# Designed miniproteins, single chains, continued (5), part 71

Each design is a single chain, and the fold is of that chain. pLDDT is the mean over its residues in the fold that is shown.

## One batch from the design tools (miniprotein)

Design m18608
Fold by ESMFold2-Fast:
Structure m18608 (fold): chain A 70 residues (1-70)
Amino acid sequence: SMLEEIERLAEEALAAIEKKDFKKFEELVEKINELALEYMEKATPEEQKELKERMDEIGKKLEEAKEKAF
Protein backbone atom coordinates (compact mmCIF):
# COMPACT_ATOMS: atom_id res chain seq x y z
CA SER A 1 0.00 0.00 0.00
CA MET A 2 1.03 3.65 -0.29
CA LEU A 3 1.10 3.98 3.51
CA GLU A 4 3.56 1.06 3.72
CA GLU A 5 5.73 2.73 1.05
CA ILE A 6 5.71 6.00 3.05
CA GLU A 7 6.75 4.08 6.20
CA ARG A 8 9.55 2.33 4.28
CA LEU A 9 10.85 5.68 2.98
CA ALA A 10 10.72 7.10 6.53
CA GLU A 11 12.92 4.23 7.78
CA GLU A 12 15.37 4.95 4.93
CA ALA A 13 15.33 8.66 5.89
CA LEU A 14 16.21 7.74 9.50
CA ALA A 15 19.12 5.61 8.21
CA ALA A 16 20.29 8.53 6.03
CA ILE A 17 20.30 10.82 9.10
CA GLU A 18 22.37 8.26 11.06
CA LYS A 19 24.87 8.12 8.17
CA LYS A 20 24.85 11.95 7.97
CA ASP A 21 23.85 11.69 4.30
CA PHE A 22 22.02 15.01 4.06
CA LYS A 23 21.52 14.75 0.28
CA LYS A 24 19.83 11.33 0.57
CA PHE A 25 17.75 12.54 3.52
CA GLU A 26 16.44 15.54 1.50
CA GLU A 27 15.59 13.30 -1.49
CA LEU A 28 13.71 10.83 0.74
CA VAL A 29 11.75 13.58 2.56
CA GLU A 30 10.74 15.02 -0.84
CA LYS A 31 9.50 11.58 -1.98
CA ILE A 32 7.58 11.09 1.29
CA ASN A 33 5.87 14.48 0.86
CA GLU A 34 5.02 13.76 -2.80
CA LEU A 35 3.48 10.38 -1.93
CA ALA A 36 1.58 11.85 1.03
CA LEU A 37 0.09 14.60 -1.17
CA GLU A 38 -0.89 12.06 -3.86
CA TYR A 39 -2.48 9.82 -1.22
CA MET A 40 -4.43 12.74 0.35
CA GLU A 41 -5.89 13.76 -3.04
CA LYS A 42 -7.31 10.24 -3.61
CA ALA A 43 -8.03 9.21 0.00
CA THR A 44 -11.32 8.86 1.86
CA PRO A 45 -11.76 10.96 5.05
CA GLU A 46 -10.88 7.85 7.10
CA GLU A 47 -7.69 7.21 5.09
CA GLN A 48 -6.78 10.93 5.37
CA LYS A 49 -7.02 10.74 9.18
CA GLU A 50 -4.84 7.59 9.25
CA LEU A 51 -2.21 9.24 7.02
CA LYS A 52 -2.16 12.44 9.12
CA GLU A 53 -1.60 10.45 12.32
CA ARG A 54 1.16 8.39 10.66
CA MET A 55 2.83 11.47 9.16
CA ASP A 56 2.80 13.19 12.57
CA GLU A 57 4.60 10.20 14.13
CA ILE A 58 7.13 10.05 11.26
CA GLY A 59 7.74 13.81 11.42
CA LYS A 60 8.49 13.69 15.15
CA LYS A 61 10.95 10.80 14.75
CA LEU A 62 12.75 12.49 11.84
CA GLU A 63 12.97 15.86 13.66
CA GLU A 64 14.42 14.23 16.80
CA ALA A 65 16.98 12.27 14.74
CA LYS A 66 17.85 15.36 12.65
CA GLU A 67 18.44 17.53 15.77
CA LYS A 68 20.85 14.92 17.16
CA ALA A 69 22.75 14.41 13.87
CA PHE A 70 22.74 17.84 12.17
Scores: mean pLDDT 81

Design m18609
Fold by ESMFold2-Fast:
Structure m18609 (fold): chain A 58 residues (1-58)
Amino acid sequence: SELEEFIKKLDKKIEELKEEIRKLEKEGGPKQEIEFLEGMIALLEGMKAYIEKIIEEK
């Protein structure tokens, strides 16, 4: 399913962004960049949850 493949891509991107945040936190990186990445993760997790709900209802 294209939707299942898209969820896998979302999972990979979320994990990559989480790792990027961990590196920035360790290096004392800019708070604005960390907040932006956290916001992006929240949006991607929301998209994933919505798609999973659609798949489960079919």
Scores: mean pLDDT 83

Design m18610
Fold by ESMFold2-Fast:
Structure m18610 (fold): chain A 64 residues (1-64)
Amino acid sequence: GVEEAAKAVAEYTGVSEEAARTLAENAADGHPGGAGATARLGAIQYGKSEEQAEKAAEAVRAAG
């Protein structure tokens, strides 16, 4: 669900739980691809690995 995806995104990207929840909600609202791409870019910007970025994007897409 949205809360589980938000927690996973926060863990994999390092963004706040509030920002992660917004991404998960956008995915659930019918924009999983765009929300997933944003999560991936956020992870890379915060110095996370490609693997972590991919897991963040996958978690967000699973919320939609």
Scores: mean pLDDT 76

Design m18611
Fold by ESMFold2-Fast:
Structure m18611 (fold): chain A 68 residues (1-68)
Amino acid sequence: MSDEELLEEIRRLAEEMVEAARRGDNEATRKLRERIEELYGKLSEEYKPEAEKILEEAQRRGVRAILE
């Protein structure tokens, strides 16, 4: 899988994690987070800042969904 494919998969999984958090599915949220961490670890250094921005935005949205 290329860095661009890894980044796109991270973006997709981050959106799924936000949706799982909104419905209170803690197990799905945990599994999605673990999968994202695996993919993040495979990224080259050049793509990590973009992945961090995606995850930071998703985390912010997910936290709001849990608290509301």
Scores: mean pLDDT 77

Design m18612
Fold by ESMFold2-Fast:
Structure m18612 (fold): chain A 60 residues (1-60)
Amino acid sequence: MSRTMAFIEAVLYAKELLEQNPNMSNSEVKDALREKFRDEPLSDEEIETAVEMARNMLKL
C-alpha cells in the first residue's frame, strides 16, 4: 500500500472507531491505529493527524 493510501485508510478507520465509541480518547484511537497499521510506514505524527482529521470530519 502507498503511504498516502495508508494515511487515508487510517483517517477512515479512526472515523469508524469514533462513530462507534465517541468517548474514546486520542491516545486510545492512536493505539488502535498503531495496531491496525503496524506494518504500514505511518509515523506517530501522521497517526496523530489522522485522528484529528477524523474528529473534524465527524464535527462537519
Scores: mean pLDDT 79

Design m18613
Fold by ESMFold2-Fast:
Parts: C-alpha cells; sequence; structure tokens
Structure m18613 (fold): chain A 67 residues (1-67)
C-alpha cells in the first residue's frame, strides 16, 4: 500500500542520513537536511515523520558540537 511504501522510503532516508553523518565533513549538511525534512513533514501534517526527523537532526547537531 502507499502508506507502507512511504514508511519504507522514510526509513531508508533516515538510515542514509545516519550513514552520511559518520563523515565529520558531512554532518552539518545532514543536520540541515534532517531539519528541513522535519519542517516539510510538519507543514504537511505528518507529525510522526516530522518527529523522527527532528530527533535525528538533534542527534546530528549534538555530534556537530563535538567537532
Amino acid sequence: SYEKDLEEVENEILESLRKKAEDPEKIKEVAETAEKLAKLYEDSGNEEFAKKFRELAEEFRKKLEEL
């Protein structure tokens, strides 16, 4: 179904961003991307995905502070 396919795609995006965040040179870019996606999902009324991407963005911002 569309809903199941959407969740699968979102999970792949989340994993892709986490993998990219392993590169210190990319971590600012992935944090900004996660923040942008969180806002887009929030604006579209998808609170579940907005929350997931917000949490991911916070995780990446904490890593960025360590640099």
Scores: mean pLDDT 78

Design m18614
Fold by ESMFold2-Fast:
Structure m18614 (fold): chain A 59 residues (1-59)
Amino acid sequence: MEEELKKAAEELLERARELEEEARKLEATGKKEDLLEAEFLRGMAALLRGMASYLLSKA
């Protein structure tokens, strides 16, 4: 069991949740610049979730 991998995955998931929350707040403003930034943050969160899933599959 790789405790380090599980810990890293948890950190990635926590980071992804923070990015998703930030993106939701930006989307709520309705400003074009904020919507573009929100889309980028959501993309980053998806990548982090994928990485976390990969690490958990190895643990």
Scores: mean pLDDT 83

Design m18615
Fold by ESMFold2-Fast:
Structure m18615 (fold): chain A 57 residues (1-57)
Amino acid sequence: MEEELKKIKEEGEKAYKRLVEMDRARRQSPDKFRELQIKYLKEELKNDDAVEKAKKA
């Protein structure tokens, strides 16, 4: 149960770091920013597959 709260907090921090990273990339290069967005979209799709596999079917 305490681990569940830790996961929620960790996900929140991860989301915040992602926003900071995107902002930084946007300042350096619009091209890098777009590539980063695509990377995160691909990770989300891949994560869906990983979650499905991890869950007992």
Scores: mean pLDDT 68

Design m18616
Fold by ESMFold2-Fast:
Structure m18616 (fold): chain A 87 residues (1-87)
Amino acid sequence: EREALIQQAGEQLTRLAEENQQAIAAAPPEDRLLVQADSYDRMSDLYYRLSQEFRKYPDLQEDGDAFQRVGDQLRARADALRAAAAA
């Protein structure tokens, strides 16, 4: 199950990144900053979920902590992009 979690995490992150790239490419220029912000929020949510799942395993605590840190950074980027879109 631990190895399955690691593999599934990689697959989910890759799939979401591809979906986000498609969404950004399809967006009208005036909406791209907001679509990018939404993309960072979706990635942040996934990293937070993965952080919780990884923390269930004692040997993956550091990876779980790193995922939460990445989630926090992505959320901050989403906020910055929304502020830029409002200007």
Scores: mean pLDDT 87

Design m18617
Fold by ESMFold2-Fast:
Structure m18617 (fold): chain A 87 residues (1-87)
Amino acid sequence: MKKKYLLTITAETKEQTAEVVEIAVKIALERNIEVLRVEPELPDKPNTGRIELIAESKEEAEKFAEEVKKKAAEKGIKIEIELEEIE
């Protein structure tokens, strides 16, 4: 069953967060994950971006988040990711 998920990404700098959000959108496109909304910079949270997406399963959403972490690490960017299921 397809569900909505919210992916929140925090890096050490605003520029690194924007780069990782761009990477995440590219990975979502490659995985045929539907992206509903992209906020590369949250005005009330430092160095934090957010992506709203639709995935076929929780496992698919979790695999997507792990691939984003892996790609960020390959570029030397340390990130924190939160994945939340929304209605």
Scores: mean pLDDT 82

Design m18618
Fold by ESMFold2-Fast:
Structure m18618 (fold): chain A 68 residues (1-68)
Amino acid sequence: SDHILEVVDKLVQAMIENGIDPNTATAEEIAEIAKKVGISAEDLKKLAEAASNPEVSKKLKEAAKILE
């Protein structure tokens, strides 16, 4: 969906701007960036459900839990 793509773009761009590699980012780093750019825990959960990679999905779920 458009919303998921917008969340992905916003999150990835913000991580890069803050010197964080999206491929190696920790759940804590993802949660911190999400908080800075107004991405909610619910947005991260929806993104995790859409993720094809199980490791990425797990990390996004962990980030959502930190952000809650």
Scores: mean pLDDT 82

Design m18619
Fold by ESMFold2-Fast:
Structure m18619 (fold): chain A 67 residues (1-67)
Amino acid sequence: LREAVETIRDPNASLEDVVKAAEVLAEAGYEDTAASLILTHRGKEFLEQVKEASKSEKLKEAMEKLL
């Protein structure tokens, strides 16, 4: 979980890496935390890209609440 948080906070992390990190957090029940971290550290446009690229329905729902 710590590695997933660090990946989301890394401005050099690719979209693919952030999607995987966010899905790891979502599987652990931290989908709202993952969405909030992405919005805070990567911005709204990047959050939209992660939502579009993710296959996790609960993560998409958490991100949609912030958009």
Scores: mean pLDDT 82

Design m18621
Fold by ESMFold2-Fast:
Structure m18621 (fold): chain A 65 residues (1-65)
Amino acid sequence: LSAAQAAKTTAAITNSVAFLIAKAGLSAAAATALANYSVDAAVAAGIISAAQAATMKAALNAALG
């Protein structure tokens, strides 16, 4: 993926998880656990970099805790 595509994908995933917490009634604890698992799975699959994963996790954890 290009840097621009990677940035767009990272933002979209982060916004989607935040939307599920804020609008869909998903509990913050459940959404955070699922998001962290999904991000780790994406890194393991080679879809995103560890740096992108760290940024996503930091943003999600800061917003929720």
Scores: mean pLDDT 69

Design m18622
Fold by ESMFold2-Fast:
Structure m18622 (fold): chain A 66 residues (1-66)
Amino acid sequence: MTFEVTFKGDVTHEIGVVLRLLGDPRVEVERLDENTYRVTYHGSEEEAEALYEELKSDPRIEVKRI
């Protein structure tokens, strides 16, 4: 499952989230823009949905499925 993740300008928060995602071997992160990333999850669909809901619940992140 692939998501587009846009951060709302908190650079410290952005760095923390991106480093956490990069630490997961099931996650691929590609930088698309200054604050926009493509996140691809290679685990189960249930785990991918859990990641999507986690990201979507963060008010400093906009997330959409691609």
Scores: mean pLDDT 84

Design m18623
Fold by ESMFold2-Fast:
Structure m18623 (fold): chain A 63 residues (1-63)
Amino acid sequence: MMEEIQREIDEALMRMAVSVAALSLEDPEKAEELRRRGEEIIEETEDVKEAIRKIYELAEELK
């Protein structure tokens, strides 16, 4: 019960990080690539902090 709620919060935080990172990109095609690859990172990574770190690193790579 509490673990399930925490997972929903974690997923929301990771999706927020993807959205914020995508908004920092000036190129719409790069933003779309970040959203696609960000979803993969969210699916593959159990640790929220690690997922958010990878998402922001990807955004910097795409700039």
Scores: mean pLDDT 78

Design m18624
Fold by ESMFold2-Fast:
Structure m18624 (fold): chain A 101 residues (1-101)
Amino acid sequence: APPRLPASAEAKVGETAVLDVEAPAGQYTLTITVKKGEVEVRFDGQPLGRLKEGETLTAQLELPAGTHRLEVKNISKEDAEAGVVLATPTAGAAATVKFKK
């Protein structure tokens, strides 16, 4: 079965958007691309990094089966938008995260 993400998540400017990730056990590539603003990313409480507009973060993750937490925090003072892809070689899921006033 493929991993599952919410298709979208929204939060207020300066807040954290939380995406519950459902995944079978396996190795995944997490890709986060920032379209607007600046974000800080955490996965299961571990910081992955900070990203500015136009930047992409790629992380290799080894996940046990079940629910995991992806946190995207807007660290800019303005609207922000990020795309999220969680993929194996054969399957993937994608989400858009938006931050508005």
Scores: mean pLDDT 84

Design m18625
Fold by ESMFold2-Fast:
Structure m18625 (fold): chain A 65 residues (1-65)
Amino acid sequence: MPDARELAERAKEAAEAGDAEKAARLAQESVYAGILTGDTESAREAGLAVTEAGFGEEALKAGVP
C-alpha cells in the first residue's frame, strides 16, 4: 500500500496540474492510509493542498475532511 506521504505528494501534484478529480481521489487515499498507519499529518497536508487549489467541493465529494 502506498504510504500517506506519497499519496499526499501525488495529490498536491494533481492539484497543481488542475486535475481536481485526481487530486481529490489521491487526497482521500492519503486520509485512509493515514488512518491505518497513524500518519495524520500527511493526510492533513493532502486536504490543505486540494483546498488551496480551490477544489474543496471535489475533495468533499471524495470524502476528504
Scores: mean pLDDT 72

Design m18626
Fold by ESMFold2-Fast:
Structure m18626 (fold): chain A 85 residues (1-85)
Amino acid sequence: SLEEKREKALEVYDRLRQARANGDEAAYQKSREELKKILLELTEDEFIEVLNYLIDYAYSQGDAETAREIARIGLEALKEKKKRE
C-alpha cells in the first residue's frame, strides 16, 4: 500500500538523519542510496506522494537541510527513472 511505502521511506529517512547527526559518512551514503532505490521502484503517483510526504515531514521537524537533500535525491531518482523508461 502507499501507507506501507511511506513508512518504509520514513524509516530510511530516519537512518539518513541519524547518520548525518553522527558524522557517519558511510551510513549516510548507504541510506541515501537506499532511499533512491525505494523511490525508483515507485509508480509516478506513488513517487510524488512519498517524496512530498518526506519533504513535509523534514520541514515539520525543523530540518530544512534534510528537506533540501530529500529533494535532491528525488530529482536524481526522477532523472534515473526517465532514462530507464
Scores: mean pLDDT 83

Design m18627
Fold by ESMFold2-Fast:
Structure m18627 (fold): chain A 105 residues (1-105)
Amino acid sequence: MDVSKATKEVIEEVLKRLQQALTDPSLSEEEKKAFGEFLKNGHPEKPELNQYTLLEAIEKGDVEKLLEFLEAMREYARKHGAPKLAELFDAMIEALKTGKLVPLP
């Protein structure tokens, strides 16, 4: 099997947290807009980091590509005044690197 059960569970949790970033009413409209624009338009300096390649990385369990996405989204969130969203991405990055779920701040 190409992906361990533990890695799959961490990827599924990351996906749930990404969905939360778009739908959680506790997140500001500014933070949701910043994330939505990244997904819609991709990264301005790395156009390969877009919604289609994100879905492909999730389906393949490509941890390295998912880390690249999360790091790019974190920097995008910081540039667009979304510090809570950036902290959420930091927690997801740590979970993928350690293979353990990190509590949300």
Scores: mean pLDDT 69

Design m18628
Fold by ESMFold2-Fast:
Structure m18628 (fold): chain A 69 residues (1-69)
Amino acid sequence: MEEIKKYEEEIKKDPNNAEAYYKLGGVYFRRGELDKAIEYFKKAIELDPNNEEAKRFLERVEAWKKGTA
């Protein structure tokens, strides 16, 4: 998917781009790839600890994974 490749390229050019990690997490969540979504959201929070949206989304995705496991 071109959207994923776009954000991967942004990360390759700027590994500290928290927004690109956050957006990748959202894309993987939409695809049902919950483990990848969690990893990218955690990285986004690591780079930008004040991103409350990423924190709330991470909690939601982790809850969904627990409910489906």
Scores: mean pLDDT 79

Design m18629
Fold by ESMFold2-Fast:
Structure m18629 (fold): chain A 117 residues (1-117)
Amino acid sequence: AVTLTESGGGTFAEGSSVTLSGKVSGVDFSSVTKGWLSQAPGKLPVTVAVLSADGSFTGYDPRVQGRFTISADPANNTVYLHMNNLQVSDTATYYDVALLPDGTIHVGAGTQVTVVA
């Protein structure tokens, strides 16, 4: 079974930085498209960052472009979301996402990030 486990959430000051980690298991890490979803309270999830299976392409939501960076550590099957210059509007639950070659999407349990002024 595919398992995604997020860590790194918490309460952070506006203007600070945090890195979220998502560990992926049960699948060939090199074959999956990696991503991060953000879900603010009472809203639908939004894709904030994407990394192609081969690592050749990254994509970002315009709201986080230049502040957030997605990266991967294939040796440890871990995907990172580096969040710089945090804004109160970044307050959300963040989910690690894996898109498999067959079109199946797996989503982790999520990690909560709260940004305070």
Scores: mean pLDDT 89

Design m18630
Fold by ESMFold2-Fast:
Structure m18630 (fold): chain A 117 residues (1-117)
Amino acid sequence: GMRTLGVAVVVDGDELHVTVYDTEGEVVYETRIPISELPAVAEEIARLARELGADRVGVVAGSATDPELAAEVARELAERIAALTGLPVDAVTVQAPSLEEARARAEELARAFARAG
């Protein structure tokens, strides 16, 4: 099957919580950064995708209070990763009533994408 790298990104005010799952669904990268550092995170995800031999990347952006910002982050990450790797990148958003639940949903879906590939 396709080898998919899973990326969960959760919007928390002006910060992003990022978790990356390898093609087996194991955590290979985790960081908390300001939104302004999104290009650097895209470069790191692209590096991991190449290193792990991913055929595609799945991005899940989560939010509790700002679904429009989550959609923008998902789009920008997907565009940057696709440009850096030449791989197909799928992006989806999840919304939940709390940051904890948004993070749990985003991480579960990103891990599921990685395992399904």
Scores: mean pLDDT 87

Design m18631
Fold by ESMFold2-Fast:
Structure m18631 (fold): chain A 71 residues (1-71)
Amino acid sequence: MLSKEELDAEIELTFLVMEYAIAKLAPKDEQKKLLEEVIKRAEEFGQRYPSLKEEVERIIKDAKEELEKLK
């Protein structure tokens, strides 16, 4: 079983994944702002929970790729 701290980290990661999914479905005028917020939060999360770095790096990579499509 995960520790309480690890469980809380997994819950936060799940919320990041959901926020990223919502950002991709948002109107184009909101999409850039929401993707930038997801990237910022994912970078902050990765600093707090290095054990989940690989998962966080995937979210950051995908969000940056979506931002490039909006240029």
Scores: mean pLDDT 79

Design m18632
Fold by ESMFold2-Fast:
Structure m18632 (fold): chain A 123 residues (1-123)
Amino acid sequence: DVERVKEALIEALRLAGLSEEQIEEFRKRLEASNGDILEMIQLTIETALKAGKSLKEIGEALVEAGEKYNLLSVRYTGYSLLLRAEPTEEAAKKLEELIQLVRELIRAGASPNEIMRALEELS
């Protein structure tokens, strides 16, 4: 659901500490993206970086927003940024666990609802 992704990315910018004015400019740019989830995620990262936020702050905000909205792509991006900001064994392991879980669930023929439920336990 593209609209839920938009809501999660807006929430991530609020969690990262962007002003409502910065969020409104971001919202206008999201409308121009026309539903490309990867472009919307990239725009979110670029917007937060331009606002002076660190990769750690952006990564933490994306993880929290992705968890709240049960969005794997947003959570995965957040963990990826955390690993780039400070390469820790914990961040690397969490990314690997998410990748392996999704791959196993797809192979088992799991429904989207079953995948989402399993991801809730790996927060």
Scores: mean pLDDT 74

Design m18633
Fold by ESMFold2-Fast:
Structure m18633 (fold): chain A 61 residues (1-61)
Amino acid sequence: KQDEFDAKVQRIADAVRAGNIEEVAKLAEEFGLDPEEVRKLFEKDPLQAAIRLAKAAMDKV
């Protein structure tokens, strides 16, 4: 639902802004992604990692 999706997007934005790789990996696991792959992506391209997390969050709404 939209409210739940908005909350997930805010959590993604906060983690990415803080550079908190452990929170990014935890979010990936919660959204059904491989946390190790998302961790590697975040180190290489944090914007692409954020996009991948947002897509996964949308899929679970």
Scores: mean pLDDT 77

Design m18634
Fold by ESMFold2-Fast:
Structure m18634 (fold): chain A 82 residues (1-82)
Amino acid sequence: LTLSAPASASTSDTIIVTGSAPGYAGKLATLSVDGVAVKQVRVGSDGSFVTSIAAGSLAVGNHTITVTVAGQSASKSITVTA
């Protein structure tokens, strides 16, 4: 499982989250921010997934984005700026 997201975003930005979960095609990936599940995205037939978070929905400061698929997890830190 891999996860890619920008290291920083402005509150006016859309944070694009991409990743790969080979072997988990068709499974649901749960996107969590600071340990709280916020949405799910289906892993594509090629094992890739893409989803988005409105940066304005997050408080200014540091956050941890985590994607979980079938008990596997990957995390990335992001800083939201005003």
Scores: mean pLDDT 80

Design m18635
Fold by ESMFold2-Fast:
Structure m18635 (fold): chain A 94 residues (1-94)
Amino acid sequence: SAAARARRIAVARGHARAFLRHAVREIERLKSSPEEAYRILYNGIKALVESARTDGPETVAAVLATLREVAAEIENPELRRLLEEAIDEVEAEL
């Protein structure tokens, strides 16, 4: 049903937001290198997108949009750039 799909999309978006907020905070707290930060972001985003693919293309699009929305809110310009690059790489592999 449409209502069930909307709920699954909302849950997937919630997982994407929670992952990025946690990952960004930990990367900054631990003073991760750019290489380590990129690896963490890429692997996590890839896992989120692969999970979304099992639900379908609408969920994938919603997750990617949510990841880009959160990325735009990141104050650290270097971390924001790494995150955008990781999102772009995962999307290009679809």
Scores: mean pLDDT 89

Design m18636
Fold by ESMFold2-Fast:
Structure m18636 (fold): chain A 72 residues (1-72)
Amino acid sequence: MDPEALLAAAEERLAADPQDAVAWRVAAQAYIDLGDYEGAVEYLEKALALRPDDPAAKAALEEAKRKLEEKK
């Protein structure tokens, strides 16, 4: 699925249920695919606030932060 379309679908889910940790993580993955690592970090931090023991979200957050650091 197109990352922009995936992001739109995830944002619709979040508008209906802001506690949907999976939707936060899916939106963050779309941001990574679009090269928006800052947006990905923000959304992954929201996902981890709802589910702190999500290893997939933790790994994605580390990768997004590393990509931001590599741009310096």
Scores: mean pLDDT 80

Design m18637
Fold by ESMFold2-Fast:
Structure m18637 (fold): chain A 81 residues (1-81)
Amino acid sequence: MEELKKKAEELRKKAEEYLEQTREYNAKSNALDQQAKASTSPEERRRLIMESASYGVLAIGYASSSVSYRNQAERLEKEAE
């Protein structure tokens, strides 16, 4: 039981870390999108849009991993009951 609880706690910490990383990547994506909207250069705008999209995709990936770790933790907690 204690071993399963420790594993669940570790997975919850990973979920929290991935969720924090998701917020950081979303913030970067939003900042780049704002810069793109302010840009008068078509080439710069295109580059900024692509960088913004890249951070958006990273955020989705980290968010998905966060949910996966949380679900794993919840399953271990139920098994410990």
Scores: mean pLDDT 86

Design m18638
Fold by ESMFold2-Fast:
Structure m18638 (fold): chain A 40 residues (1-40)
Amino acid sequence: EEELKKIIEEAKKNYDKIFSPLREREARGRAALQAREAAA
């Protein structure tokens, strides 16, 4: 049932929120590095 899944998903999102800023920052860093390597 959706209620159970909602609770589980909410817990998962809570954990993801803590790491979201870090992942976003790393993704941007990787993109910048890839762009530099491609330019080289």
Scores: mean pLDDT 73

Design m18639
Fold by ESMFold2-Fast:
Structure m18639 (fold): chain A 73 residues (1-73)
Amino acid sequence: SMEELEKIAKKIEEELKKHPLVDSATATVNADGTINIAVTAKDPSKREEVKKYAEEIAKKYLPEGTKYNITVL
């Protein structure tokens, strides 16, 4: 359900914010059930490392087959 996806999105935000290289994180659920994850890296040279971590967290918490996008700023 959308409500369950919103709860998972919030959990993803909280886990991403715990990482020392993450400045900010937001995860939002679109009307079609796609999750948009936006993460700001504290260091621009670490954006790829932050992206890999965000992918690991998304894969860990999202149900298999859930569509998602990750943007690292």
Scores: mean pLDDT 86

Design m18640
Fold by ESMFold2-Fast:
Structure m18640 (fold): chain A 60 residues (1-60)
Amino acid sequence: MLSREELIAHSRAAVAAARARLDELVAAGALSPELAAALRAVIAGAEHVVALMEAKLAAE
């Protein structure tokens, strides 16, 4: 079973990878600015969830 710390680290890495891929697609002209903005909002939501998980772990 993964520890909470390992799960949080894996989640952070996944969010970072998604962000990097989105930035690559934007740079390549593969996405409209509107679609890129919507995907950035989804990634920001995921990052917020990871931050809440980290705060909860730090409080325990």
Scores: mean pLDDT 81

Design m18641
Fold by ESMFold2-Fast:
Structure m18641 (fold): chain A 68 residues (1-68)
Amino acid sequence: MSEEEREERIEFVRRAAKMLVLYAKKHGLSEEQVEAMLKALRDYARALGIPEEEIEEIMKWVKEELEK
């Protein structure tokens, strides 16, 4: 995978994470629904070959934003 492709995939997942946070806050999703969406996002990011360090950073950001 090229560096450009990796950056594009990471950016896509980051954008998806931001949309997930916005959607969850707007619609008042339950903790169970949020956990299911986070698992799906993590599994998708891994399938795209995104480094685990980047996935962990994105997941941490989502959790912190949802706690606000």
Scores: mean pLDDT 80

Design m18642
Fold by ESMFold2-Fast:
Structure m18642 (fold): chain A 77 residues (1-77)
Amino acid sequence: MLTEEERKYLESLIDELEKQAEEVMKSNLDPETKKKYLEQIIEKLRELADYAREHGDESTVERIEKKIAELEKKLKE
């Protein structure tokens, strides 16, 4: 299982990616550019979810998977 410091670091990375996704969605960027940025953020979130799963942090996996589903829904509009 992750150490407390590793868990806090992981949570900070997830928080940053969630913020970036929100900023992209609220921006005045063209739809194509927004899609590219959101796809990159989703990919990074998937990597963090895999890392959390490997270390038995199921609550973090659920948080990330929920966010990925939300962002994928936004991409499909």
Scores: mean pLDDT 82

Design m18643
Fold by ESMFold2-Fast:
Structure m18643 (fold): chain A 55 residues (1-55)
Amino acid sequence: KEELEKLLKEAEEYRERLAKLIEEKDWEGYEKLLEEIKKKSEEAVKRSLELAKKQ
């Protein structure tokens, strides 16, 4: 549960950075960060599954 809150907070920080990049018109940075967010969410799901298997 603590880990979940940590992941959610990190996701919110990414969203805020995306919003700032949009305001700054940094489209390349926006695209890059969006890709990182997608990869990170997929990685988080895999890690949760691996932790369950470890038990």
Scores: mean pLDDT 74

Design m18644
Fold by ESMFold2-Fast:
Structure m18644 (fold): chain A 74 residues (1-74)
Amino acid sequence: MLTPEQQAILDNIESLVALAKKAVAEGRIAEARTYVEAARALLEQTRDSLSPEALEHAEKLIREAEELIREAEA
């Protein structure tokens, strides 16, 4: 089980990714990039505090949003 601190970090990353995905769906690509960059920065700052499973989950969510942005720009 994640600690409350680790859970708060994941919840923040999940929220940023959800905002990015919503922004992509609405055609707000520049805003979506800002959310993904914020999620990446948070993950890098907290990487050593997260379990390997939590890191993998967060990376997967961020990569999904990055892929949607890439598709929207193509």
Scores: mean pLDDT 84

